# Designed miniproteins, single chains: the designs that were tried, part 79

Each design is a single chain, and the fold is of that chain. pLDDT is the mean over its residues in the fold that is shown.

## One batch from the design tools (miniprotein)

Design m2741
Fold by ESMFold2-Fast:
Structure m2741 (fold): chain A 102 residues (1-102)
Amino acid sequence: MEAERKRIEQRAEEFLVSLEVAQKLYLIGYELSKELGDVTPSEEAAYQEILDYLEAKKNKDYDKVLEYELKQLDRIAEIRGWEPEEVEKIKEALRERFEKLK
């Protein structure tokens, strides 16, 4: 059980790192598309969601931060075919992370 908990915590950390990298790549790609004048409404919406998430982190609005992270985890889990039980354990690890923040 303790080994499984550490594994789930590592998976949650891997997810958060992957999310940060994906966001940085998206922001770079968005700025390039914007310079070319070729941005779709869905790309604008995704860009705004990333900005809202970063602002929520800055303002310590952990409920909003968690909502965004859980939505992205669900999307990634579907794409990667992760087991629903493992996804729920990762979601719990993400929630517990905020219990330690002021």
Scores: mean pLDDT 79

Design m2742
Fold by ESMFold2-Fast:
Structure m2742 (fold): chain A 55 residues (1-55)
Amino acid sequence: MLSEEELLRIIRESKAFLDENDDGVALAEHGRRLKAEAEAWQAAHPDLPPYRVTF
């Protein structure tokens, strides 16, 4: 199960990374897409492990 703290941490780290790298915009967009997909997967399958993808 994804915790709110972990989600916020990912967002903060992504923002810091983007501030350092311009090409990080694509990474942040990809990360947000994966986050939304993982959240939808967990909502559909709460008894299964969270949907994990490489960033």
Scores: mean pLDDT 62

Design m2743
Fold by ESMFold2-Fast:
Structure m2743 (fold): chain A 100 residues (1-100)
Amino acid sequence: SMHMEKEIEELKKKIEEEKDPYKKAIYLMQLGEVLFEMGRYEEAAEAYREAIRLLKEAAPTSPALGYALLKLGEVLERLGRHEEAAAAYAEAQAVFDAFA
């Protein structure tokens, strides 16, 4: 939709201008979600992978890392990359288990 395309443009600008790696990762996760809703699965996967990279550096114990890994798994399932999805889900579970 036109609304989603505008949201993508605004999020990409926020990502480009954001200096804080945690906040940048949150914008990347929001971008991934909008792309996923549009069926743009490869682009959504790239957004979530970059968010995961930044969260591993800035906030490795954050629940946001677990959530980003779960979302990457969902995207990879849609792409038919079932083994990669299983790996992402397993890593998400390990992150969440660290808080249990």
Scores: mean pLDDT 89

Design m2744
Fold by ESMFold2-Fast:
Structure m2744 (fold): chain A 74 residues (1-74)
Amino acid sequence: MTPQSRNIALYSEEEIEEAKKKGFRVKPTDVLDEAGQLIEDIKGPSQVKPYELTHDDGRKVMEFIGELIEKAAK
């Protein structure tokens, strides 16, 4: 059993709303270095922000991330 109940990554507003619909708790976070640089680089046409996603079942977080990766790979 993988003891993961949260994940911190860069998400779009659409992805955050989808996570909320699936019962995730979402908090904006102050993720430095890579996240800060990426936000500046993608400012304008596309905007993502660092968020912490939490769910009682960590597998749900991993499944959601997997779905986002698959969608992006299409």
Scores: mean pLDDT 60

Design m2745
Fold by ESMFold2-Fast:
Parts: structure tokens; C-alpha cells; sequence
Structure m2745 (fold): chain A 69 residues (1-69)
């Protein structure tokens, strides 16, 4: 059904955001090995803020698609 297809697309996009976030965290750890705990925490928080913004975009797109059904 169109509704099931919309849910599958949303779930796939959410998995993509999760995988991108994991990669960014790994890269951050590598780049910030010599940085202070405070600096590492600030950069980690920036990654999580961006993750939540991207998840919000995925949900907004899903809502728009469901409304079109």
C-alpha cells in the first residue's frame, strides 16, 4: 500500500541518518585524540544536534508524503 511504502522509505532514511552519525562519531574520535574532554564534548554535541535536525527532516518528509495519500 502507499502507506506501507511511505513507512519503509522513512525507516530506510532513518537508518541512513544513524549510519552517517556513527561515521561522524568515529571520525571525531580520530581527529580529537589530542583535544581536551571539554572540546571533544562540544564537538560531539554538535554531531547530535545535526543528527536530530536530519531526523526531523525525515519525519517532515514522511508527514508530507502521507498527507498526499
Amino acid sequence: SPLEAAREERNRKMEEVAEETKKRIKELKEKTKDASDEEQLKKLMEIFIEMFQELGKVEDAHVAKVKAI
Scores: mean pLDDT 86

Design m2746
Fold by ESMFold2-Fast:
Structure m2746 (fold): chain A 97 residues (1-97)
Amino acid sequence: MVPQLSPEEERETLEALAELAEEAARAAERGDEREALRHAIAAMLLAAILRAAGSEETQAKAEEVERLVRRGLEALDRGDYREAAELFREAARLARE
């Protein structure tokens, strides 16, 4: 099992996740599928860390964020850049709450 994150590490990881999701949204809005994919995958990796090592409340939030990012990746794969951007922005919003 992964060691538990400190409250400071958890907050920093959530903010980094939000920033990556926001960057994925901006890339998707530009039609830059490669950059959107790169940032979205990085966001999913941070969500996985939070699910493994965050508090119970943060684990639940990270699961919802991961689901939104995964749906955004699905939209990106279909060429639906607008839907992908909306989903990535919602993921960023949720990570900051």
Scores: mean pLDDT 86

Design m2747
Fold by ESMFold2-Fast:
Structure m2747 (fold): chain A 89 residues (1-89)
Amino acid sequence: MKAELEALKLAFEIMNELKDHPAVKRFREARPNASPLELAAVAVYVALQDPELRKWLEENLTPDQLAVFRRLAEYGKELLEEIEKELEK
């Protein structure tokens, strides 16, 4: 759907803006072969943890676009939790 494509495009833009965020950088260092979608998912999760960015997204995205963002954020959270488990060996 059009809304899903627009949400994914924004997710990749957020990924590029947050590429140097500590959590995104840590994921890239742990997963050098990560797909663009995995990096975007981690970046979206990070963005939704910021109260100001979360409020902006909730005010500017449609409910369908927000649903896509929430699914990506869940995936990004799981990806970060997996690297935490590997680093605690």
Scores: mean pLDDT 80

Design m2748
Fold by ESMFold2-Fast:
Structure m2748 (fold): chain A 106 residues (1-106)
Amino acid sequence: TEAIRAAEEGARKAEEYARKAAESKEREKGMEYGAEAGRAGGRGGLAAADSGTPEAARAAAEGGGKAGREGDRAARESGNREASFEASVGGGVAATAMAMGATAAL
């Protein structure tokens, strides 16, 4: 369904933005990418919630978990303390938003 694709796309973008945040050399860029990771996860979670289907809930829960893990991984590999923080926070916000969306879909 379209909701499953939206949840998967939100998770994929959250992972990409969390990695970009971790790789950022400029504070503002790291903050922007971290925020985009959270927004991408939020969109995926909302799509799952709006669908009210167990399939979209599963996609959001699985995708959110992956985004959170990728944010933490990228943060640990980052040589920049502020970039590391933004990657971890962005991934964590995405994971939380997608988990909430998955719960609301049920």
Scores: mean pLDDT 87

Design m2749
Fold by ESMFold2-Fast:
Structure m2749 (fold): chain A 105 residues (1-105)
Amino acid sequence: GPSLDELLDQLERATDPGTFRRLADQIISLLQTQDLSISQLQALIDRLRELLARETDPERRRLLAEVLKTAAQKLLTHDLSREELLRAIGELLRAIGVLLDLELE
C-alpha cells in the first residue's frame, strides 16, 4: 500500500470531505498496525501540528486531532528520552484538547 508520507501528502491536498476522512482513517490504521521509528513518528507529528494550526473546518480539525492523538500514543510505546517523553505527552494533550473543544461546541 502507500507509504505514510504518500498518505499524508494526499491528505494535505484533499479538498473532498470523503477523501480526507478515508485518508485520515488509512493513516490511523497504518499507525496502529505498522512498527514505525521514533523519527518517522516525530516527522508525522510535526506535519500534523502545522496542518492542525491552519485548519478551520471542524470535521477536518477533528480528523487531524485523531491522527495526532494516535501518532503521539504510538510514539509513547517507544523507549523515549525524558525530553522526547515530555514532548510526546504534550502532543497527546494538545490532540485531546482539540477533540474536547470540538465535542463541547
Scores: mean pLDDT 87

Design m2750
Fold by ESMFold2-Fast:
Structure m2750 (fold): chain A 79 residues (1-79)
Amino acid sequence: SSQIQALRAEKAQVDDRIATIRRMIAGVDAQLDAMAGQRNVMRPVMERMRADLRAELARLEERRAAIDEEIRRLEAQAA
């Protein structure tokens, strides 16, 4: 099915974006760890960035789950 192929292609793109966001979160976490025990005016900015990245990650994981469910429904209809 062209629809299933398109959904699998979208899933691959979502998985790549998830991997990118996870690397970005790891980088922000490393920066925050480097600031541990120090007064740093950038800490609230970094914490907000981490929160925004985690929110985007959650949205992408929800989209991935929705794609998987849609693929399952389409495969069941084709059987």
Scores: mean pLDDT 88

Design m2751
Fold by ESMFold2-Fast:
Structure m2751 (fold): chain A 79 residues (1-79)
Amino acid sequence: TRAFLRMRFPTEELARLGYKAAKKTVEHIGGKRVTQEGNEVYVELESDLPLEKVKFEMGLIAALGALIGGEVVSEEIVE
């Protein structure tokens, strides 16, 4: 399973906080990468975890980002 999430934040400073939160989560589950570009954070998960686990982790990352003003711009999950 591969999953992609892109979030936009009101400022680069808030995107940096979102990046740090997402990176910690991704490192815990053995995900592929987290990248920050300006006020956007890109998350890529590549995992042998079941689809429901990947969906849960993506949802958690999105929810944590939303707490600091982040908006989901795109989300894709590929089996």
Scores: mean pLDDT 78

Design m2752
Fold by ESMFold2-Fast:
Structure m2752 (fold): chain A 67 residues (1-67)
Amino acid sequence: SKAERLLEAAKIAGERIAKRLEEITGEKPTVEVELLGEDRVKVTVSTSKATVTLTIENGEIVDGTIE
């Protein structure tokens, strides 16, 4: 289903961000994936030093923030 493919893409994106964030911060990140709708998912990757949030909509990255 579209939702399954979206969740798989979100997991891959989250894993890639987590590896990079771990390299930058030296901390093991926490990865959370939240389904916001049928074609929209939010991925949050966080450490005590930084938080990266991505929104994926229709299989494409539509928003990203780093704090």
Scores: mean pLDDT 80

Design m2753
Fold by ESMFold2-Fast:
Structure m2753 (fold): chain A 85 residues (1-85)
Amino acid sequence: MEERLREALERGVQLMLDHAAARGLQASLKGVYETELGLRAVLEIVKDGQTGESEILVGRERDGKIVVSAADNTTGEVFPTVELE
C-alpha cells in the first residue's frame, strides 16, 4: 500500500517537473513528507528570479485508485489533478 503511494508520488513529481520545464520554469524536489492521508512532496519553483513552492499530494481512494493533486504557489497557478493508471 505505502509502496504504491510512493510510486504515485514519484510519478507526480516527475509530471510536475516536466510541466514546469515545458513552461520555462526551473523546479527541484525539496522534500517528501508523510501525511494523515498519504504523502506530500514539496518542490521549489523558480520564475523570473522569484522562488516559491509547489506541492504534490497523493492519496488512495476507496476504489483503490491513487489520486495526485498539484499546485504551484510561485505564480498562483493550480495544476490539474492527475489520476495515475
Scores: mean pLDDT 67

Design m2754
Fold by ESMFold2-Fast:
Structure m2754 (fold): chain A 55 residues (1-55)
Amino acid sequence: SAAAAEAAVRREFAARAMALHDAYEAGELSADEYSQRLNALAAETAARLAAIRAA
């Protein structure tokens, strides 16, 4: 179902966002790098959700 696909996309976003935050807290990413990667992840997630809703 679309709802199940959307839930899976949101879970993947949460896991990947958490990994980025952990890398930032560990000093592996600068604030700018963290912001850029998080924005890219958000854009990718929005596109995936839009595609599911358009199907």
Scores: mean pLDDT 89

Design m2755
Fold by ESMFold2-Fast:
Structure m2755 (fold): chain A 80 residues (1-80)
Amino acid sequence: SSAEDAELLRTIINLLFHGKVEEAAKLFAQYLYSKGIQPENLDAVLESIRTFLLNMGVEEEDVERFIKLTKKYFEELLKQ
């Protein structure tokens, strides 16, 4: 639901502002996997969240690390 999506996004933003990049990435990867995001669509989803986080004032280095780790953890989940 949109309310659950908003709560998750708020949690991710808060984790990133506190330097908890790996925890944020694991949480987001699990969420994307649970939503059934196809591997071919992952990069498009990550580009959307990247732009959003930068606009929210998250540090560029934290955003880049978050994107990289989210992709890594998502790929690990796909291996079942």
Scores: mean pLDDT 87

Design m2756
Fold by ESMFold2-Fast:
Structure m2756 (fold): chain A 116 residues (1-116)
Amino acid sequence: SLVEEARRLVLEARQHIAEGNYDEAIKLAEKAVELAQKAVERGDPEAYLHLSEAYTALGEAYLKRGDYEKAIEAFQKSIEYAKKALEVSTDPELKERAQKILNYAKELLEKAKEKL
């Protein structure tokens, strides 16, 4: 599944962020964005949540690397897709997950803006 592979790549990207391997984390998160975007294009409404999570990981990796403009762009995309996930999902657990990502991406967006 595209969304299962995207989710695996997000978890791997977060592990690389924790280890200080920001360049590898960016590559993994970019691949996760690509796969989640393909799932959206194939009509999977749950893919918006996975796309939001992938953009959050991408933004975190850029933020840690000090690439603040790219981090801001990624967090803005994460917020956009988390809002879309809230609109289209009927699963209460997925809505809760989307709300948590939305709140987290908003906090990280403000943190990244303060660095400029």
Scores: mean pLDDT 91

Design m2757
Fold by ESMFold2-Fast:
Structure m2757 (fold): chain A 99 residues (1-99)
Amino acid sequence: MIEEMNERIEEIAEKVKKLYEEGVKTEGIIRRAEGKSPLEAAEKALDIMEELVEEGYLLIGFAVYEEDGVYVYELLAGDSLPEEKIEELREKAREAARK
């Protein structure tokens, strides 16, 4: 979408790979970012991703969807979350990607 935003996402992804190899906080947490537009939600999600990485959490995945006219990012971090929840988030992300 925006070149600046894409560059930030790539930077975060590289940091996440490094943290995965080094071992970080394993406690599972989920954070939610909401916006009135896809761009607003994405900007808030990037801020949360940066905070999570800075705090030492491994970002495992995210789901993107629309709910009642609000655009939502659910960010999954840490290693302690149930497989069931990870599968749910992955399914939502795939469905959102088709639109």
Scores: mean pLDDT 67

Design m2758
Fold by ESMFold2-Fast:
Structure m2758 (fold): chain A 67 residues (1-67)
Amino acid sequence: MKRVEVLGGTHGFTVDENLVVTSVAPDSSLKDVKVGDKIVAINGRPVTSKEEVEKAGSGAVFDIEPA
């Protein structure tokens, strides 16, 4: 598991219904996030929907299970 903090606005990636990363913007500051990674938690709370990921912004901390 890896932990990544969103700095300066949007995280720049999208997830599917299984919370698996499907795309990462080329200009994303989160270089440790890759397509295939699974989002497990935001700010220490388990994630259950992709809407929770989309609502996370600057200062949010993601716990990610690597591909």
Scores: mean pLDDT 73

Design m2759
Fold by ESMFold2-Fast:
Structure m2759 (fold): chain A 59 residues (1-59)
Amino acid sequence: SKEIAERIAEETGISLETAEKMVKLIHENDGVLTPEQLAEATGVSVETAGKALAIYYSM
């Protein structure tokens, strides 16, 4: 949802556009996406991708 993307952008400092792309990829991959795969697909650090995954599954 938009709220998840906004939370990711706020907490990680990445753009909302990148956060929305991350949320879409996580949703489309039905929870099997690793932090490394998400980082490579979006151009963010593995640390940022891991935090985004944590936020996604906590909401």
Scores: mean pLDDT 82

Design m2760
Fold by ESMFold2-Fast:
Structure m2760 (fold): chain A 94 residues (1-94)
Amino acid sequence: MYYLVIVEVVVPEEEAERARELVEEFVKKMQDAGAKLVGRREERGPDGRVVITVAFLVPEEALEEVKKLAEELKKRIEELPGARVTISIHPYKP
């Protein structure tokens, strides 16, 4: 069984470079844990915020490790002023 894991990072423009570094480290760790990157998007909001979205397809056996990695990313990103992380996990049926 697979899960679609979506991580959305919202940061002020001033924090965007640091957030990108943390997201790149996270993507590598996720791939090492067996997750497949299936989508990446970056947008600038009209309020000067940067939204970085990454989506992964995760095998059930890797889900607990992936949850830990996502929570670690959330803690590290939310230490940045004005930053927020949303994690969504959905069962994936092909």
Scores: mean pLDDT 86

Design m2761
Fold by ESMFold2-Fast:
Formats: structure tokens, sequence, C-alpha cells
Structure m2761 (fold): chain A 61 residues (1-61)
């Protein structure tokens, strides 16, 4: 599987969680789960989730 699909899934989950008013930690967890479901390794899932949280945080800052 391509990491790009995992990244899109992570971002989608993060955006949904953020829109629902969840904390950064909860947003990150949702992104991790979505990435893992898309076939990413645990390490890649952590990195993709961190990127998603950073993007959302920077857009709100």
Amino acid sequence: MTLERARLKALSAAVDAYAAGLTDEQVRQKAIEASLEAGATPEEAQRLADEAVKILRDNRA
C-alpha cells in the first residue's frame, strides 16, 4: 500500500475529530488509528498523525 493513502486517511480522521472539538491528543489518536487501518506501520502512523495535528494546529494558530 502507498503511504499517501495512509496520510490522506490520517488527515481526514484528524479533520473530523478537530471539527468535533476533540483535544489535540484525541485528534492524534484518531489519525493513528486511521493510518494503521490504511496499512501503515506503527512508526509511520505516529509520524502521519503528528503531521496532521501540526497542520491543524498551525492553521488555527
Scores: mean pLDDT 79

Design m2762
Fold by ESMFold2-Fast:
Structure m2762 (fold): chain A 102 residues (1-102)
Amino acid sequence: SREEVLAEIDKILEEFRKKAIEILKKYGMPQEDIEALEKEFQAKLAAFRKANKNASVEEIKEAAKRLLDSILGQAIALTDNAAATEELVEIHREAVERIEEV
């Protein structure tokens, strides 16, 4: 159902947010920057939920992919570590694949 799709996509996005923050922590981003990013990413997820409350399954999937791209771009812009960027790109790929399978 549409509600089941929305719940599964919400779970994928939340897991992606947590993994992105943990990668940035692992590669030495300052705690104050991590806290600011976590707050911003949670706000983006809340906005996604509100904007897609009445959206079709296809619209939800496309919006979720755009949100993943936005979070990835922001995370990459804040790290000069190539290994951190590689791990962020990999979890992004995994999240996109999971959304397409829903």
Scores: mean pLDDT 85

Design m2763
Fold by ESMFold2-Fast:
Structure m2763 (fold): chain A 99 residues (1-99)
Amino acid sequence: VSLTQSPASVTAKEGETVTISTTATGVAASDLIWLQQKPGQGPVLVASASNPGERFTLDAAGNLTITNVKVEDTATYYALSLAYVPPQFGQGTTLTVVP
């Protein structure tokens, strides 16, 4: 089973809504989490089915939606599948937010 993210990169204006999609065979949305990786920082959990974030929402298909994006949301976002051992990562999506 492969976990694929799209798009590979996205540029958004502050205040917009951004959706990063996943296509994964045999993975339930409950087994997906989303990680935010900023340069020089470790990855941070931003959304999961069990722990939805305030502006970071996981939909029923496992896609990440970021509402009211802010400049500080500029990062690479990774979907991670917990359904498999070892856990499988998507290829990452680079989000750039401009004021």
Scores: mean pLDDT 76

Design m2764
Fold by ESMFold2-Fast:
Structure m2764 (fold): chain A 78 residues (1-78)
Amino acid sequence: SNSINNNINRINSIRDYVLSLNRSNPTQTLSDAIDTLDTVLTLLNNGDVDGANNVFRDFLSRHRSRVRDIRRRRALLS
């Protein structure tokens, strides 16, 4: 559905930003964040929206500072 595709696009945008950060200064925390986002994408592609939301909510809680920066940048670009 369009809603699932929109969520996939949002997660891909976040993943691309985290990848750009990790490319500039690689850390285990950023690698773990990318792996978590890949899990969210796998769940969304399998139609497990509830599972994806649970994993993504946990990701947001663990990465609050980076999520704030992502939200800020997205508000400026959209």
Scores: mean pLDDT 75

Design m2765
Fold by ESMFold2-Fast:
Order: C-alpha cells, then sequence, then structure tokens
Structure m2765 (fold): chain A 95 residues (1-95)
C-alpha cells in the first residue's frame, strides 16, 4: 500500500523537526565542547525519536517498512549499529 498524501505531509514535518533538532544538538556540542561520546549519544536519541515517529505514521505500509529495514541494514554495514537497529525496528513497527 502506498503512503497517503497526509502520511507524506506528516513525514516531511517530522523530517524538518529532526533536521532542526540535529542542528541544535551540533550547535550545543560546539558551544559546550562535548566529547564524541556525548555528541553521539544525543544524535542517536534524535534519530531514534525520528524513526519511531516515522514508523507510526507509515504503519501498515509494507514498501515503507521494507525501506526502513534496508536503511537499517545499510547503517549497520557502515558501523552505525545503534542507528541501524533503530531503523530496522522502525521498519518492523511500520509493517
Amino acid sequence: MNLTDEQIKKIIEVSLERNKRLREVLDEAERNNWSDEELYARLLEVYKEYLEKVAEIGKGNDVFSDFLKSLGREYELGGDYEIGRAAYEAGEKAK
């Protein structure tokens, strides 16, 4: 089943919110001279929240579920295991 126009609109809104939050985290890390570990933990939190929201919006769409699972595998192959896992789990929830 294809995503509805309403679902697409909500995903765009959530994606813009994610981009804003990522920028805020990066700006805060620069101002406060955060460690790589602290920065990574905050970025991971933003991505997990984003993926959970996107999965809820796209719930019941097999093509979108498969896309999120594929994205999760790609992140894991690149070494971003936690983000990859979150994307895969989001795909499972969207199914």
Scores: mean pLDDT 74

Design m2766
Fold by ESMFold2-Fast:
Structure m2766 (fold): chain A 68 residues (1-68)
Amino acid sequence: MSKEELKERVRHLVESLVRALQPDLSNEEDRERLVEFVLSTPVGEEAVRLFGREETERFIREILEELA
């Protein structure tokens, strides 16, 4: 899997979770809970393995800022 393909899979997962769970994206606790949840998925684990935890967390937070 390419780095770009994996980033798109992470983006689709985050967007799907926001649509399904309707989190309060203005609330820091809700954002951080969603970040931790994504990191616990197989897609999140693969992203951490390829990009590292810090870069993966930053990428997820950037997507959440776009959706807020």
Scores: mean pLDDT 81

Design m2767
Fold by ESMFold2-Fast:
Order: structure tokens, then sequence, then C-alpha cells
Structure m2767 (fold): chain A 64 residues (1-64)
């Protein structure tokens, strides 16, 4: 389970770098995945955080 989440996070980070997302946004997304891996569960707070990161990513994609 954790290994798959780690791989998914890595792929997302690579995608974000490809579309030119800022390093600060990438770092926040990476932290969110690391926190989820530690807990082995998704809390409401973590889900909101991931959702916020995705929204920021879409805004940055539009700015490309």
Amino acid sequence: MREKFEEAGRLLIEYMRKVGAPESVIEKVEEAFENLLKKDSITPEEMVYIGHAITNMEALKAAL
C-alpha cells in the first residue's frame, strides 16, 4: 500500500515539474503524500490539502 502511494506521488511530482508548477507547490504536494504514507490512512484534513494542491496545479497549468 505505502509503496504504491509513494510511486503515485513521485509520478504526480514529475508531472507537476513537466507543466512548470512552482517548487513551493511541488514541495507541499510531496509533504501531503509523505504524511499520508506515515498514517496509512486518509483523514479529512489530508484530503482537503490534496484537493487544494490539485486546484493550484490546474491554475499553474493555465499559466504555462
Scores: mean pLDDT 64

Design m2768
Fold by ESMFold2-Fast:
Structure m2768 (fold): chain A 110 residues (1-110)
Amino acid sequence: ARYTVVVEVEAGAPVRVRFAVYDENGNLVLEEEAEVRSEEEFEAWGREVVARAEALVGEEVGRAAAHALDVARELLRAGLSGAAAEFTSPASDEEREAVRAAQLAAALRF
């Protein structure tokens, strides 16, 4: 099955982070939220989330989660709010363009 992994970062003190996994029909499969005060707390939470995603859903979701968390870490470092999204299966050109368009639209609104 194809999954979409999303990591959302809301800048602040503390930083609020949300991790979500959606199936191919857009149903929420897994959700984790945390407040983090440092990069070390973020990394510890991220490792826990990746392990849980791998155990509950599968290795491909764990890999997608790790990639999305790497992007989210850069947002945290920059003090920015935003979202990172990743797919477990190879995306078509249309799917990659749709994700880029959505990310651009989100950046322009916030």
Scores: mean pLDDT 76

Design m2769
Fold by ESMFold2-Fast:
Structure m2769 (fold): chain A 62 residues (1-62)
Amino acid sequence: KKAEEEIKKIKESLDKQLADFKKTLADMAAANPSQKAYLDEKLKAVEEAIKKTLKDIEEALK
């Protein structure tokens, strides 16, 4: 019923955490360019997992 409101709050919290996580991974990639592809793949997987989870919650709470 208030799912959109709750998801909004969760999304904002996760966005802040992801920003810090991205910064850390970017620093690591800069230090180890050969690992950039691996780190980028992991970051994308995390972002996709979060997006999928939020969508699943929205679908379940229609």
Scores: mean pLDDT 76

Design m2770
Fold by ESMFold2-Fast:
Structure m2770 (fold): chain A 57 residues (1-57)
Amino acid sequence: SAREERARRAGDAAGTRAAIAGGDAQTVSNASYEGTLAGGGDEALAREAGARALRGA
């Protein structure tokens, strides 16, 4: 859905900003998780975003 797409992009953007700021893999993962929730995603989407960010290191 459009809401899920917006949440996923918010999480990815938050993770990218954390990485640029020099965050480690866990910090980037946490930022992606929090960004997904802030973007309107649910817990499942937030956990997927965090896991994806951790794998993309």
Scores: mean pLDDT 84

Design m2771
Fold by ESMFold2-Fast:
Structure m2771 (fold): chain A 75 residues (1-75)
Amino acid sequence: MKSVEELLKEVLEKAGKILNKLREKDPTKAQEFSEKLKEFLEKIYEAIENGDYDKAREIVKEFSEFLEKLEKELS
């Protein structure tokens, strides 16, 4: 099973690619996505700092699912 750090790295790489596509296609959605990404980062780092790796894993999973839905909408 992947570590929280590995999952976070994969999610951030995917988020970066989606943000770049949104910036070119729809600047308004890019701004909304940037705010969503900021909220995700605040939540995940708080969970990690608290040593709650189960919660951290759930947060990463939920955001990954959000990214998959958003990527489908961009197709």
Scores: mean pLDDT 81

Design m2772
Fold by ESMFold2-Fast:
Structure m2772 (fold): chain A 68 residues (1-68)
Amino acid sequence: SEQLKKAKEKYPELLAELEKKDPELAKLIEKLYQQGLLSTITAVNSIEELLEDPENEQLKSTLERLSQ
C-alpha cells in the first residue's frame, strides 16, 4: 500500500532522530521491529509520537511489555 511505502521510507530517518534523543528507546523499537512485534507503520507512528512527546510513559510501557 502507499502508506506502507511511505512508512518504509520514513522509518530509517525517524529512527536516527530518536537515536539522537533517546538511544536506548531507539534500540528497543529496532529490536521489536526486527522481531516482527511492530509493523513498519506502527514503528513509524510510535517514533513520531515519542519525538512529539518524549515523556509518553504509556507508549514506553507498551513497548517495554512487548520486549521479552
Scores: mean pLDDT 85

Design m2773
Fold by ESMFold2-Fast:
Structure m2773 (fold): chain A 56 residues (1-56)
Amino acid sequence: RTGMIDDRRRNRDRMTTNMMNGMNDMMDGNVDVGRRHFRDGGMNGRDMTDNDTRFN
């Protein structure tokens, strides 16, 4: 699935989701540096910063 239109639409959608996720993460007291990106699905990656919340 490699459509330019589809990619642009998803980019806007995740922007709104990112804002909501960021607020929720702050309220929970988590590290939004990695966790919000994971939940938002922005990178679909496993940010090491996510472990920082549990280990560091």
Scores: mean pLDDT 52

Design m2774
Fold by ESMFold2-Fast:
Structure m2774 (fold): chain A 82 residues (1-82)
Amino acid sequence: TPSLEELREEFRRRLDERVRQFNEEYLPQIQQQIAQIEKDNKGNPKKAGLEKYKLYLDGIIKFGDVISEVVAERQKKLAEAA
């Protein structure tokens, strides 16, 4: 049976890996979307700000999904442990 420390370290490594993968995938996309929002809303800073805010909220939701996936993987492993 894995120790609590081993389980914690495995979870931390898996979480760090998934967060890194998410950032590598998502950061270039969000930068391009920000540039597009600014281009499409040239001369309308309020609309640009609202569209960027929506983009950030979508990013938070997507990040939450990544965290939920890692937590679900951990819960499944714990449920399968003897």
Scores: mean pLDDT 80

Design m2775
Fold by ESMFold2-Fast:
Structure m2775 (fold): chain A 72 residues (1-72)
Amino acid sequence: MDEAEIRELVEKLENSPDEEERLEAARRLGEIGGELTYRLGRDALMKAASHDPSEEVRNAALAALISIREST
């Protein structure tokens, strides 16, 4: 998987004002999975799971973390 795509998704998850973009970024990171996604996205996903204003984004970030761990 391309590191640039993972970094773009992380940036969207952390900085997008659009809930839909953050939700899609979290889901996509979970779908990609693997060690590189875990190394680059773990901190952003943990922050989103704990602190995102949207419950849907928090749940998606948590699901992504679980999915990434299972794919490793």
Scores: mean pLDDT 82

